Designed miniproteins, single chains, continued (4). Designs and how they scored, part 1

Scores and structures below are computed, not measured.

Each design is a single chain, and the fold is of that chain. pLDDT is the mean over its residues in the fold that is shown.

## One batch from the design tools (miniprotein)

Design m12001
Fold by ESMFold2-Fast:
Structure m12001 (fold): chain A 83 residues (1-83)
Amino acid sequence: SEALERAKRYLENGDVEGALVALAEMIGEKDPERATEILERVRKLLDEGKYKEAARFIIDEAQRLGDPEAVELARKLLEKIEK
């Protein structure tokens, strides 16, 4: 997925917000019925400075959809936010 590769590049460059939005977009592609809700929730959390909550939400959604690459990347983002 181009969104997953974009998220990896954002993480490498320290752009946590860009990486979280790219992962939310990718999750929305896999869950189109919830795509708008997922993306709006992530953007709202980021606007409120709740980066850890945004990352945890993405981990939970990626686990629900059975996407191990998205889970791993979101966990790396959470670790980077906590450091």
Scores: mean pLDDT 84

Design m12002
Fold by ESMFold2-Fast:
Structure m12002 (fold): chain A 65 residues (1-65)
Amino acid sequence: SIEARVQQLLEIGLPRDKAELLAEKMSEVDFYVPAQWIDLSLPLEEVVQRIEEMIEKQEYIPLEK
């Protein structure tokens, strides 16, 4: 469910508009980004960009240290 994905993204601190956009993209490609792949220590804009990249590549993308 798209709404279930929206709720999960809202729980990690994303604004509703970004959560809805990302949940829709995940649904369209039938790919799920689990919460454990999301580094919540990053700025919000970087979190959104990382999730988008993971959706596009359909894989976990490690943060460069």
Scores: mean pLDDT 74

Design m12003
Fold by ESMFold2-Fast:
Structure m12003 (fold): chain A 88 residues (1-88)
Amino acid sequence: AAAEAQRQQQIAQLQQQGAQVQKQNGEDALKASKGTPLEQKAVSYEGSSRIADMASKLYKAKGDDEKAKEHEKLAEESRKKAEELREQ
């Protein structure tokens, strides 16, 4: 069915975006490794937030609303921790 094909295409696109997020997180972590411990923690939480956000989108595309909400919450919590560290 066309709906199934569209869902599979969406999942494939999200997986490709996830790979780009992992690459960006790695580059950010490498740059932060030369900075302060607070900067390293902030970058780590920012990276975790991006991964959790991508996982939430993937679970939504797969129809797993419960797992999507779980990962959305993890993304928000990690984002808040990163913001708190950057306000110091």
Scores: mean pLDDT 84

Design m12004
Fold by ESMFold2-Fast:
Structure m12004 (fold): chain A 67 residues (1-67)
Amino acid sequence: SKLIAAELSQKSVEELEEILLNAEDPEKQLNAAYLLSIIDPQKVQELLPQVKNPKVKEFIQKRLKEL
């Protein structure tokens, strides 16, 4: 949702990594992945093997092809 995206846009790279890997909310994980792909695409690629949610993993893979 718009509120989750706005909240996450105020987070540091380290906080976004924590959300991507450990958050229980898939929408938060997707928004963290999106923001990290813009801020630090190399970091997102490095974290990809640690991503547990297959939909989030697929999102990152597709996103990195567009960068």
Scores: mean pLDDT 77

Design m12005
Fold by ESMFold2-Fast:
Structure m12005 (fold): chain A 83 residues (1-83)
Amino acid sequence: MLSDIPFPETPMTKLGFKLPSSTVALLVGAMIGGRVEVAEKAFELMKKENTPQEVIDEVVRGLRRASRSVPEGAELQRFADKA
């Protein structure tokens, strides 16, 4: 299911922080493709942009939730569990 997957139209507004559309696109691509390398690049970009830790934690929770709903998300879920 695609519920709770972050999209450019639904940014992380609860924390008063909006992720760039490019970063959201990378995260969505990582979730759909199940590619840890893409997720890692997205996380590195967030870290370089000084994204608050609470925003990163929310993204990790979203990745874990989405990975459980996507059969090919097992590797991505392991990455999220380690992050």
Scores: mean pLDDT 61

Design m12006
Fold by ESMFold2-Fast:
Structure m12006 (fold): chain A 89 residues (1-89)
Amino acid sequence: SMREARLLYAEALGAAEALQLAKTLSKEEVLELVKKRAEELVKAGLMTEEEAKAMVEGAKRGLELYETEGEEAALRYVEELVEEALRLE
């Protein structure tokens, strides 16, 4: 469904942005920036509050995988979210 696909895309967006930022910023700084971005997207009408929450959760999960299993595992998580979203369209 479109709703489920949009939630997975939001989660993937959060994870992908967090992994890019994690190359130069701390985990705490990354999460703060992703939360701010999600709030801005909701305010702009480009994202629902549910999608914004998915984006933040994606960032958290992506960072956790990056710390515990490395960059390749974190990137695989993003790829799997996008692939699942495409199947639901």
Scores: mean pLDDT 88

Design m12007
Fold by ESMFold2-Fast:
Structure m12007 (fold): chain A 65 residues (1-65)
Amino acid sequence: SMQKEVDELKKKAEEAIRKALEEGKDDEATAGGRKVLQAERLRAEGAPLSEVKKLLEEAIKIAEK
């Protein structure tokens, strides 16, 4: 389901951000974290899960730079 996909992406995003922080990539971790917070706000406000998924995928890509 889309909900499980979003939950999996959130976990991956949080793991990528944590790794970025451990590697001293503070700017990438901060930018990725902002995208995760944006995704959480949209999810709480009932936005389409496709939009939430997109933001979490962007967070992962930013944190992996």
Scores: mean pLDDT 85

Design m12008
Fold by ESMFold2-Fast:
Structure m12008 (fold): chain A 92 residues (1-92)
Amino acid sequence: KAEEAGRFGREYARELGLSEEAQEELSRIAAEFAERSTLPLEEVLERLRERREISLEIADKLIKIGEEIDKKIEEIKKIREEKGLSTLEILE
């Protein structure tokens, strides 16, 4: 029960693109949840799957926001090169 939930948590963190340390931590949290739960394994995994689906949608939104930030950084770099200004001068 705990080992299966732990593996699920690790895979979930990996799909979110989290560090190995975060993958280990999420694995521990999922295993602890399973140990403390009076629910059968199937119901535990179902609840973890529902949480994973929601978090994958959030991760997709965060990736898109990251792309917008990268575009603005490139724009700032171009302005700096064009006008010979420092990044701090542009942000003021």
Scores: mean pLDDT 62

Design m12009
Fold by ESMFold2-Fast:
Structure m12009 (fold): chain A 61 residues (1-61)
Amino acid sequence: ARAEAARAVAADLQAATDAHVNRLLEEGAKGSPEEQARLEARAAALQENTARVVANLEAEI
């Protein structure tokens, strides 16, 4: 059904975002406090964007 397809896409997108966020945070931990803050901000923006897309996909169900 359409709901199952949307849920699968949302799960895949969330997993990809989580992997990217983890990489950014690991890289930030090795850098300066300024670089860590920059990468944390980027990670937060990615999570927010993915949450918005996931919410839109779920709303279409």
Scores: mean pLDDT 81

Design m12010
Fold by ESMFold2-Fast:
Structure m12010 (fold): chain A 115 residues (1-115)
Amino acid sequence: MEAAYEAALALIEAGAGDGEIAPYLEALAEARAVEAVAELLAARLERQAEVLAAKAREAGLDVTVEDARARLREALERDAAEARKLLAEQGESLSEVEKTLLEALILLAERLAAE
């Protein structure tokens, strides 16, 4: 568990793609480690903000990391609303992995909204 979290965090910090991170996230999700998954998603959001800002600047747009982070947080709030709906309407049809990932996404959105 701790080894999977540490491996996923190191990969996220190194800028690894979703495919490289997925096996560790799925292992944590199978273990219902909602908080650990939410923390990894938070770290991933920070890396995505940096990448998005860099790509926008390459395209000639004046976008800061703060601007990119704000856009990703808005997208996360929309995704969290869909996750809440999916859990309420189809929760019985979802696997434990799917439930954990959706719950982690909701938890992350709530924590960021409280900032």
Scores: mean pLDDT 82

Design m12011
Fold by ESMFold2-Fast:
Structure m12011 (fold): chain A 66 residues (1-66)
Amino acid sequence: SEIDKKIEELENKRKELVAEMRQVSAEIRANADDLEKRIELMQRLLALGTELGKISKEINDLKKKK
């Protein structure tokens, strides 16, 4: 039950990160002529991708403990 709640919280965070990554990707496309802004957005996208990977691993590790 406690593990299931923690998995649900992490799954919700994954959904939030995916939504944010979609927004950042759209902003990168919208800022085709602003190199500085695009670099900042690409760096943010990479950071979000790293966090998503970490959360996915934590979910898998928790599922293995059941």
Scores: mean pLDDT 84

Design m12012
Fold by ESMFold2-Fast:
Structure m12012 (fold): chain A 60 residues (1-60)
Amino acid sequence: MEILKTFKGPFNADEVNKEAEKLGADYLEVYKDGKLLGRLPVGSLFGEIPEGYEVKIVKE
């Protein structure tokens, strides 16, 4: 597992999705206040992500 990039809120989900596709990522990890909420496919985030959220772009 390799973390290619980390986005800390606030940010737009489209920015993360474009970067993940560009980097050839396998999935996204979504965190809220340091806690892992889940893993999502690239392209599955939508809208404005507020402060306290963090997304890691991951490659296996």
Scores: mean pLDDT 84

Design m12013
Fold by ESMFold2-Fast:
Structure m12013 (fold): chain A 93 residues (1-93)
Amino acid sequence: ALNNLGNLYQSQGRLDEAEDSYKRALEIGEGVTRANSLNNLGNLYQSQGRLDEARNSYQQAIEIYEKALGPTHGSIEEPSTNLGLLDIKEALK
């Protein structure tokens, strides 16, 4: 629910409200739900150019997904790809 609310705010360009919703979801979530919140925060931070915060959030999401679902699960693909894209963006700044 809170992750979906954050996604809605982000789609509307309401980035501060999106961040609050994802952080609230992170506060109450465990396991895969927590990892989903971290991945959403990573995406939000990346869209804002907050590359260090995005990297940290994606790394934490990957670690939780690997422990909960195993290292080959599809949930790891998006945050892993986005981490690689952050390296390219950092090289351009």
Scores: mean pLDDT 80

Design m12014
Fold by ESMFold2-Fast:
Structure m12014 (fold): chain A 85 residues (1-85)
Amino acid sequence: MLSVEELYQQAKEELEKYLESVKDKMSDEEYEELKKVGNEILEIMKKAEELRLAGVDPSSPEMKELQKKGQELIEKFLALQEKVE
């Protein structure tokens, strides 16, 4: 089974490949924002998984805050992605 660290590294590599494929289809500012949002999503996913493995309840304030922030970032990423497809 892949560790949290291995899954994070794989997701990061996939994000970087995607960003490289769309870089020529958007402005430098849009590219940097997409890259920033994508990396922030990966960091939240990693932190949520680490908290889950530490036994933190999904209904805890910490997990709910991460879920909310993650959802907002995913919506922002999808809106940016739609502009280049």
Scores: mean pLDDT 80

Design m12015
Fold by ESMFold2-Fast:
Structure m12015 (fold): chain A 95 residues (1-95)
Amino acid sequence: LFLSTPSIEEALDKAIKEGNRFWAGVLARAAIDALGENHPVVARYYYAMGLSYYKAGNLEKAKQYFERALDAYRASGDEEMAKEAEKVIEEINKK
């Protein structure tokens, strides 16, 4: 199934902002199918999941999501967010 690109981005960003992890996961899959895994909205989803696991104390899963966010941000050219993901990964590696 296909949704328009702006609707998928807007819906996913809203689910991320509201902390609705279930709907964010469903919408992230739709975004990957429509926009590709390296799209900025998918990178934002991975980063938000990384933060969620980090706050829960699950550092291994947090690192995995931040690494995926880093790859997606680099692929999309978002160097600022790529650097933020790198910093969080470094902090996790020091623990």
Scores: mean pLDDT 80

Design m12016
Fold by ESMFold2-Fast:
Structure m12016 (fold): chain A 92 residues (1-92)
Amino acid sequence: EKLDFYLYEDGELVEELGKGLSTDEEIEAAARRALDRVEESGRPLTVEIKSTGSMAFGARAAQIFLDVAIERGIRVEVEFKGLTVTLTLTPA
């Protein structure tokens, strides 16, 4: 199973964080990149995590994002829809 990560600002795609990611290391790198962009912009950004077949894998990726966000004081809202997980990342 693999995950695709897309970063949005105001509903527009600003960066493809990664495609076909499968390891915790790859997912954590995508999370840190997204959170770096939130800190740099000072604005809320949205991440879409698209799974190729596993809701559990999407949920695991969301947990990795939450762990990094908590360390950085960034607020995360999580929404699950089918094989897509949407994270709204709001700077502190």
Scores: mean pLDDT 84

Design m12017
Fold by ESMFold2-Fast:
Structure m12017 (fold): chain A 74 residues (1-74)
Amino acid sequence: SEAVRLAEELFERAAPHLSPLHREIAERELERFKADPDDLEAADKLVLTILMDLDDPELHQEILEMYREIVKAM
């Protein structure tokens, strides 16, 4: 699935910036999304969890743009 590929890329891009707790939550939501690529709640929780740890406005915007591409691919 293109949506799954994009979600994995989004996670890899954000992973170095995540706290251990938020990384674990994001990994769980990514696995939930990979099991059901139509699960918008999983995609939303993945991105919202990631955004909680991002203090760089440029990376924040990059992640939001990647999220829009995931939703388009669903």
Scores: mean pLDDT 87

Design m12018
Fold by ESMFold2-Fast:
Structure m12018 (fold): chain A 60 residues (1-60)
Amino acid sequence: SAAAEEAAAARGQAAMATVKRIRELREAGHSQAEIAEELGIPRSTVSAILRSLELLEAAA
């Protein structure tokens, strides 16, 4: 439905903003634990996102 697509788009935008912030904190030299604390998300989530970013950077 259109409402579900709008909700998915909003979540995608929020997720993208989180990924960008994680990248900025990593470039600033913060650890996974520090990033997790700063953003209020699980360390496992930060680790997964950082791994995905490293793979994308290696492919670019």
Scores: mean pLDDT 74

Design m12019
Fold by ESMFold2-Fast:
Structure m12019 (fold): chain A 75 residues (1-75)
Amino acid sequence: SNLEKAKELREKGFEYFDQKKYAMAVMYFLKAEAYKRGIEIIEEPGPMSPLEQALIISEALQNREKRVTLKVPVP
């Protein structure tokens, strides 16, 4: 499903983030968000500024923390 693909892509993004490959991490976070929202990805997003990359990474890290702590809707 698109949600399973989004999860897989997000985990790959965090793998690249942990490797300090921020451009790759951003690409995977954007793909994950597109799948989560049900958007068809035809083309890779273009190059991004370091500020744009930092903002996307910051949002992904915030969402990761929320997921592991309290963002479980049902058991």
Scores: mean pLDDT 66

Design m12020
Fold by ESMFold2-Fast:
Structure m12020 (fold): chain A 102 residues (1-102)
Amino acid sequence: MTDEDLKNLLLEMLDEIAAADPSVAPAAARLKEAIVNNKPLDPAARQRLADFLVAAAATPGQREVAQLIADALLNSKTPKELIDNLLAVLERIRELVRRRAE
């Protein structure tokens, strides 16, 4: 259930990224297709999305979060690996938010 929820959030995020920047839209669409159809993730599309997220980060805190997500994308060859790696990233983001709230 948590994996389905995260998968749906990831698909929404890919649509938002595609809408925000036409230059990354083809890479986002390729990853979305692979996730929906449970196919291997395109290495070039993963790299393009990772580069976009890091470049789009405006603050040091946003850049740290973007780098964690980028690393998850680059280390994930399948949709399952991406979901598993993103779950680990969410726990790190929670720690970053907690540390900032202190």
Scores: mean pLDDT 80

Design m12021
Fold by ESMFold2-Fast:
Structure m12021 (fold): chain A 66 residues (1-66)
Amino acid sequence: KEEAIKMGESVAKVVERHYEEQGRTDLAKAARDAAVKSAKQAAENGYTPDEAMEIASRAAADAVRA
């Protein structure tokens, strides 16, 4: 559970940094928050760390797309 959350947080840091470097703090925050939230939900639902990372990555992309 904790490992799955940690993987999601790792994804959140990568996407946050990417958008911060572009001066898009709004997108950085949205992507980070979506990744962290989705990773925690995935961990609570019994998904593996790898699955949580994939879910977090998708959620971050969807948050930026919206």
Scores: mean pLDDT 77

Design m12022
Fold by ESMFold2-Fast:
Structure m12022 (fold): chain A 90 residues (1-90)
Amino acid sequence: MSKREEFVQRLLDAIRKGMDILGYSDEQKERYLEALRKYLDGHVLTEEEQKDVIQAMDAGLKAYEEGIMTEEQRNTLLEIKETLLDELKR
């Protein structure tokens, strides 16, 4: 596994833990994480999938507050969230 792939996997794991803290259902967790995986793989997202990625970012920020996420991971989440929010405000 590359260092980037390891970073991405750790980021996804931290976001999943944030979703668990927030009480998200397994269906919601898999939907949001699948949308995020598509985004990270460079796929074109629908507006609904973009909103799902933003929900994953918010769950990740909760993981950061609980000490589960690094500052580097948090900065990545904020960058993704800002980019997608700008696209949705058209």
Scores: mean pLDDT 80

Design m12023
Fold by ESMFold2-Fast:
Structure m12023 (fold): chain A 56 residues (1-56)
Amino acid sequence: SSELEELKEELQRLGVLLAIRRPEAFAALQPEIQRAIKEEDIERLKELIARVRELL
């Protein structure tokens, strides 16, 4: 898949893990995650992937 598709898939996978392990952290980040995926903002997707990884 394209870089954008790979980033979206990775953020979605990490988001699921965050929701299971740290539900309050997921709730706080969920609007920003949804926005980044919808807007297909590569820079924001990369930033959120890094943020979610740090929280796991």
Scores: mean pLDDT 85

Design m12024
Fold by ESMFold2-Fast:
Structure m12024 (fold): chain A 86 residues (1-86)
Amino acid sequence: ATLVAELEVEGVTPEKAERAARRALEAARAQGLDVRRVEVEVVDEHTVRIVVEAGTLEAAQRALQAAVAALQEEGATIHAVRVTQE
């Protein structure tokens, strides 16, 4: 299962995005979830794209939630989240 999320954000840098992606992948795998990939890309100063690939939709959803939480812990403000399944 693949989820793509587009986030309207404040205060996200490429460095923070990379740390958030790594922490989300590590947290999901520590919970025993079959998560293969978490990517967090800074598209522009107000837009972040998150891509999650996992063995199940539930695992992908949990990893996506972990990535959003990790961005917030890095000091990001999240204004909106739009999620699509591919």
Scores: mean pLDDT 87

Design m12025
Fold by ESMFold2-Fast:
Structure m12025 (fold): chain A 95 residues (1-95)
Amino acid sequence: SKLEEFYKALEEHPEEFTEEVKEALLMYLEGKSAEELEEFLREKGLTRVVEAAERLMELEDDPEAFVALAREIAASLTPEERQLVVILLEAKRRE
């Protein structure tokens, strides 16, 4: 439901989102691959987002470890970076 929250927030308050978050969300909606999203994020210097999503995907079959890592990562990331991790994770999961 985080993506549904993002869609509603973007429709009601587009000014609260950075251009990078808007572009990543549009790429996701257009069906761009996780690889294309990772390339975009790396080009923008957001490599921490890519690394966070990769680490979380490795623990997808271990819910306890996933939640523990997600809390650690969330504490170290900005609000923008957290939004981008959610978008990238959903792109990886749909593949």
Scores: mean pLDDT 78

Design m12026
Fold by ESMFold2-Fast:
Structure m12026 (fold): chain A 87 residues (1-87)
Amino acid sequence: SDDQRKKEIALSKKDLADLKKRYNEIKSQLTPSEQASMEKLLAQAEELLKKAEENPSDNKLVMQAGMAVGVLQIHMAVLELVLEKES
């Protein structure tokens, strides 16, 4: 339903906000290449979420937005783990 898809979009937006906070916490420890990679993925997730909000009945678009946030979460967790091991 549209209500269920709107809830999924809202959860993805919350997850993206949390990921931005986590990125800001580690940004100074990242190489320029890692920063560029993360900022590109963040921008892609934001664009997909914006499109999903404009078209919440498009299940494929909502799924793509959720997947983009999920990929970001995995990439962020890997960076955080590497930084923890290097400390």
Scores: mean pLDDT 86

Design m12027
Fold by ESMFold2-Fast:
Structure m12027 (fold): chain A 98 residues (1-98)
Amino acid sequence: LQKKIDELYSKLEPEDQKFIEEVEKAISKVKELSEEERNQLILVYAAELLGIKTPEIEEIRKKLVERLNKNNLTKEIVEQLRKEIEEFARKLEEERAK
């Protein structure tokens, strides 16, 4: 997972790289998540920023959502990040449609 994260990160614009760094900082404070789960969450966010939608990423997302539903604190962090990413992804789609 770390190798895939590093590869996706290197393809992001500097502003998007800053955003992923903030995501990593927020996730690192969530002690309820394992290292593997933190890496999967970062991978999903990086993939969303790049507009990558694969069955593999969707499966990882589904598994994380199930686990996060057990912890309200983690859910709040994820919902905040999801909203910011959705707004950014929508903006990227508009740029690419031109």
Scores: mean pLDDT 62

Design m12028
Fold by ESMFold2-Fast:
Structure m12028 (fold): chain A 64 residues (1-64)
Amino acid sequence: KKTVTGTDMKTGETVTIDADYVIGDMSSETGVAVNLEENKVIANENANSVAIGRALRILGDSLE
């Protein structure tokens, strides 16, 4: 089980997200940005982490 670290766009606070869980709930609305720097390391182990990072970015863009 892998986790992804993101940053809350409002507070700049670090938040931790379950990679597998977020993928299962792609339709959920979040105001969290995934830390790409940390995801680079996790992506080497779990491609899902990269997909989650993209999904969160897409959600943020689509919600505008």
Scores: mean pLDDT 47

Design m12029
Fold by ESMFold2-Fast:
Structure m12029 (fold): chain A 55 residues (1-55)
Amino acid sequence: PKVVVKKLPIDEAEELVLEQLRADRAGEVVIQQVREEFEEVKAAGKTEITLSVTL
């Protein structure tokens, strides 16, 4: 598999990451931590985020 760096809108990236965590049955602590990180990024005025995606 190849890892590709992809730039996404922050809201789309947040939804994608949270959806993946739910699919992986991540605990509520992990889900909450990730939500807080995205909230912090949005508060900083970022509209886009770069994610590493495995193909």
Scores: mean pLDDT 74

Design m12030
Fold by ESMFold2-Fast:
Structure m12030 (fold): chain A 73 residues (1-73)
Amino acid sequence: SAAAEAAVNAALRAGAAAGRALLDQGHSPEEVRRAVRETVERLAREAGLSPRDAAVVTQMALRDAEALAEERA
């Protein structure tokens, strides 16, 4: 649905913002990954996403955070 797609995109943007902020502050990859996961899982829950969709968006956010960290290395 359009609402689910909007929720996914909002969670991905929030995860990316949290990851960037922590990387800029010099946090470890483990701390970045934890914060991204917690942010995305919270937003997915608040939006009422299915467990399947929540798992997919969390994996996408973590992949994007890893790619950002690699580009900064």
Scores: mean pLDDT 83

Design m12031
Fold by ESMFold2-Fast:
Structure m12031 (fold): chain A 96 residues (1-96)
Amino acid sequence: MLEELQRRNEALLARLAAVMAKEDPARLREILAEQGAPTTAALAAAKSDEERVDVMVEGLRALAEAARAAGLSPELADALLALADLVRELYAELKA
């Protein structure tokens, strides 16, 4: 049910916010800026909703990888990967 996916999204976003609040704000901002620019450009170039979803999922996975490489909390990387999976699941449900 879509309601179940919405509840998972709310819980995941709350967890992500809590994990991000524990990180060094300057370091987190640096990583977000480095990964955000390519994702924003790719989103602007996307021609379909499916392509936009692919760009968002790839961007979240790239951000998780960058967070791990920077030595940020594993919980942050795990939450970002879970969000990427949820974005794809939500798109599939909305398409059905």
Scores: mean pLDDT 79

Design m12032
Fold by ESMFold2-Fast:
Structure m12032 (fold): chain A 87 residues (1-87)
Amino acid sequence: SKEEELLKELVERLRELGLPEGVIRQIEQLAREMLEGAKKGVSREQLEKAVEIIGEMVRDLTGDEELAEQVKELLREFVERVMELAE
């Protein structure tokens, strides 16, 4: 499905950033929840807040602020594509 393609692309890009596999799996699960939320009427603003929370989680788990910002950028692109699918 288009949704599985988006999740796969996100996971591949997270792997390219050098994130630990356990962190990638946590982000993938949260991204799946964001997709389901968008289908159920969660707003773009709420999804963007979720991106910020996930970024803080990445910073806490990795200690790498630059890596956390790169993850946020990828998730913002993911949210844009999710919102296009929900329309």
Scores: mean pLDDT 85

Design m12033
Fold by ESMFold2-Fast:
Structure m12033 (fold): chain A 82 residues (1-82)
Amino acid sequence: SREELEAQIAELSKLPGASANYVLALLYEQLGEHEKAAAYREKYEEEFSKLKSEEERKRTMQNTAKLLERVGLHEEAKKMAE
C-alpha cells in the first residue's frame, strides 16, 4: 500500500550511504515520484563511483540486496546479488 511504501521510505531515509539511496529511488518510482527517484539514483551512482575497493563495492551491493529484500523487492534483490 501507499502507507507501507511511505513508512519504508521514512525508515530508509534514516540510513546513510549508497545502498539506502538505491532502494529509495525504487520506492519513489513505485509512488510515481519520478523526480525524487531520479535524484536518489543519481546520489547512488555518485557514491558508488567513489568507492575505492572491490570489497567495498561488493559489500555495498550485498547491503543493497538485503535492503531490497526487507522492502519486498525480491526480484530486484536477486538481480543485485547476482
Scores: mean pLDDT 83

Design m12034
Fold by ESMFold2-Fast:
Structure m12034 (fold): chain A 82 residues (1-82)
Amino acid sequence: SMEELIERLRREREDLGRLYALELLLAVEIAIAKEKKDEEKVKEALERLEEVRREIERLAEEVAANDPDPVARASAREILAA
């Protein structure tokens, strides 16, 4: 149904926003770990950042293709272009 589709796309948009915020937080965590010379923490955070970026790309592709809101689609395309 249309209601089910809208609810699914809404969840994907919320997940994308959360992951994008997490990407920024992980970048800060990496910078702090580098300053503290915690090489293991830097490695773990970089691996997590790569996983988050792959998930962002996957969800952004879904939003760009299927979201009914043209502003949401444009924002997703901008994320994919970065």
Scores: mean pLDDT 81

Design m12035
Fold by ESMFold2-Fast:
Structure m12035 (fold): chain A 112 residues (1-112)
Amino acid sequence: MVTVATVEAELARLRAATTPEEMVAHLRALLGLFAEMVLEDAPVEELRAAAEALKEGLLLLKRRLPADVTRALLEEFLLVLEGLIEELADNPEKVAILEELKAFVEELLAEV
């Protein structure tokens, strides 16, 4: 089972990444870990912590990568988050966490 500690370890690798390719790979890994936590019914507080780690990773990416790469990756994030929202339709508290994260990604896309 994926834990918040696993997500935070991957965020630390993203922070240490020195190439655009490494940054994209670690952010995709972060998204995958978050999706796994959602699908494995992780507790609400752990999903909130993981969502905050994803927000931090997205902010790092926006600051360090070209606009076209950032836009493509944010669009990829939106598709994954929309799928996860549909999967959790019967859990309003978890859907609220995903909708907040989706709104954050949409705001970043509008600035790129």
Scores: mean pLDDT 84

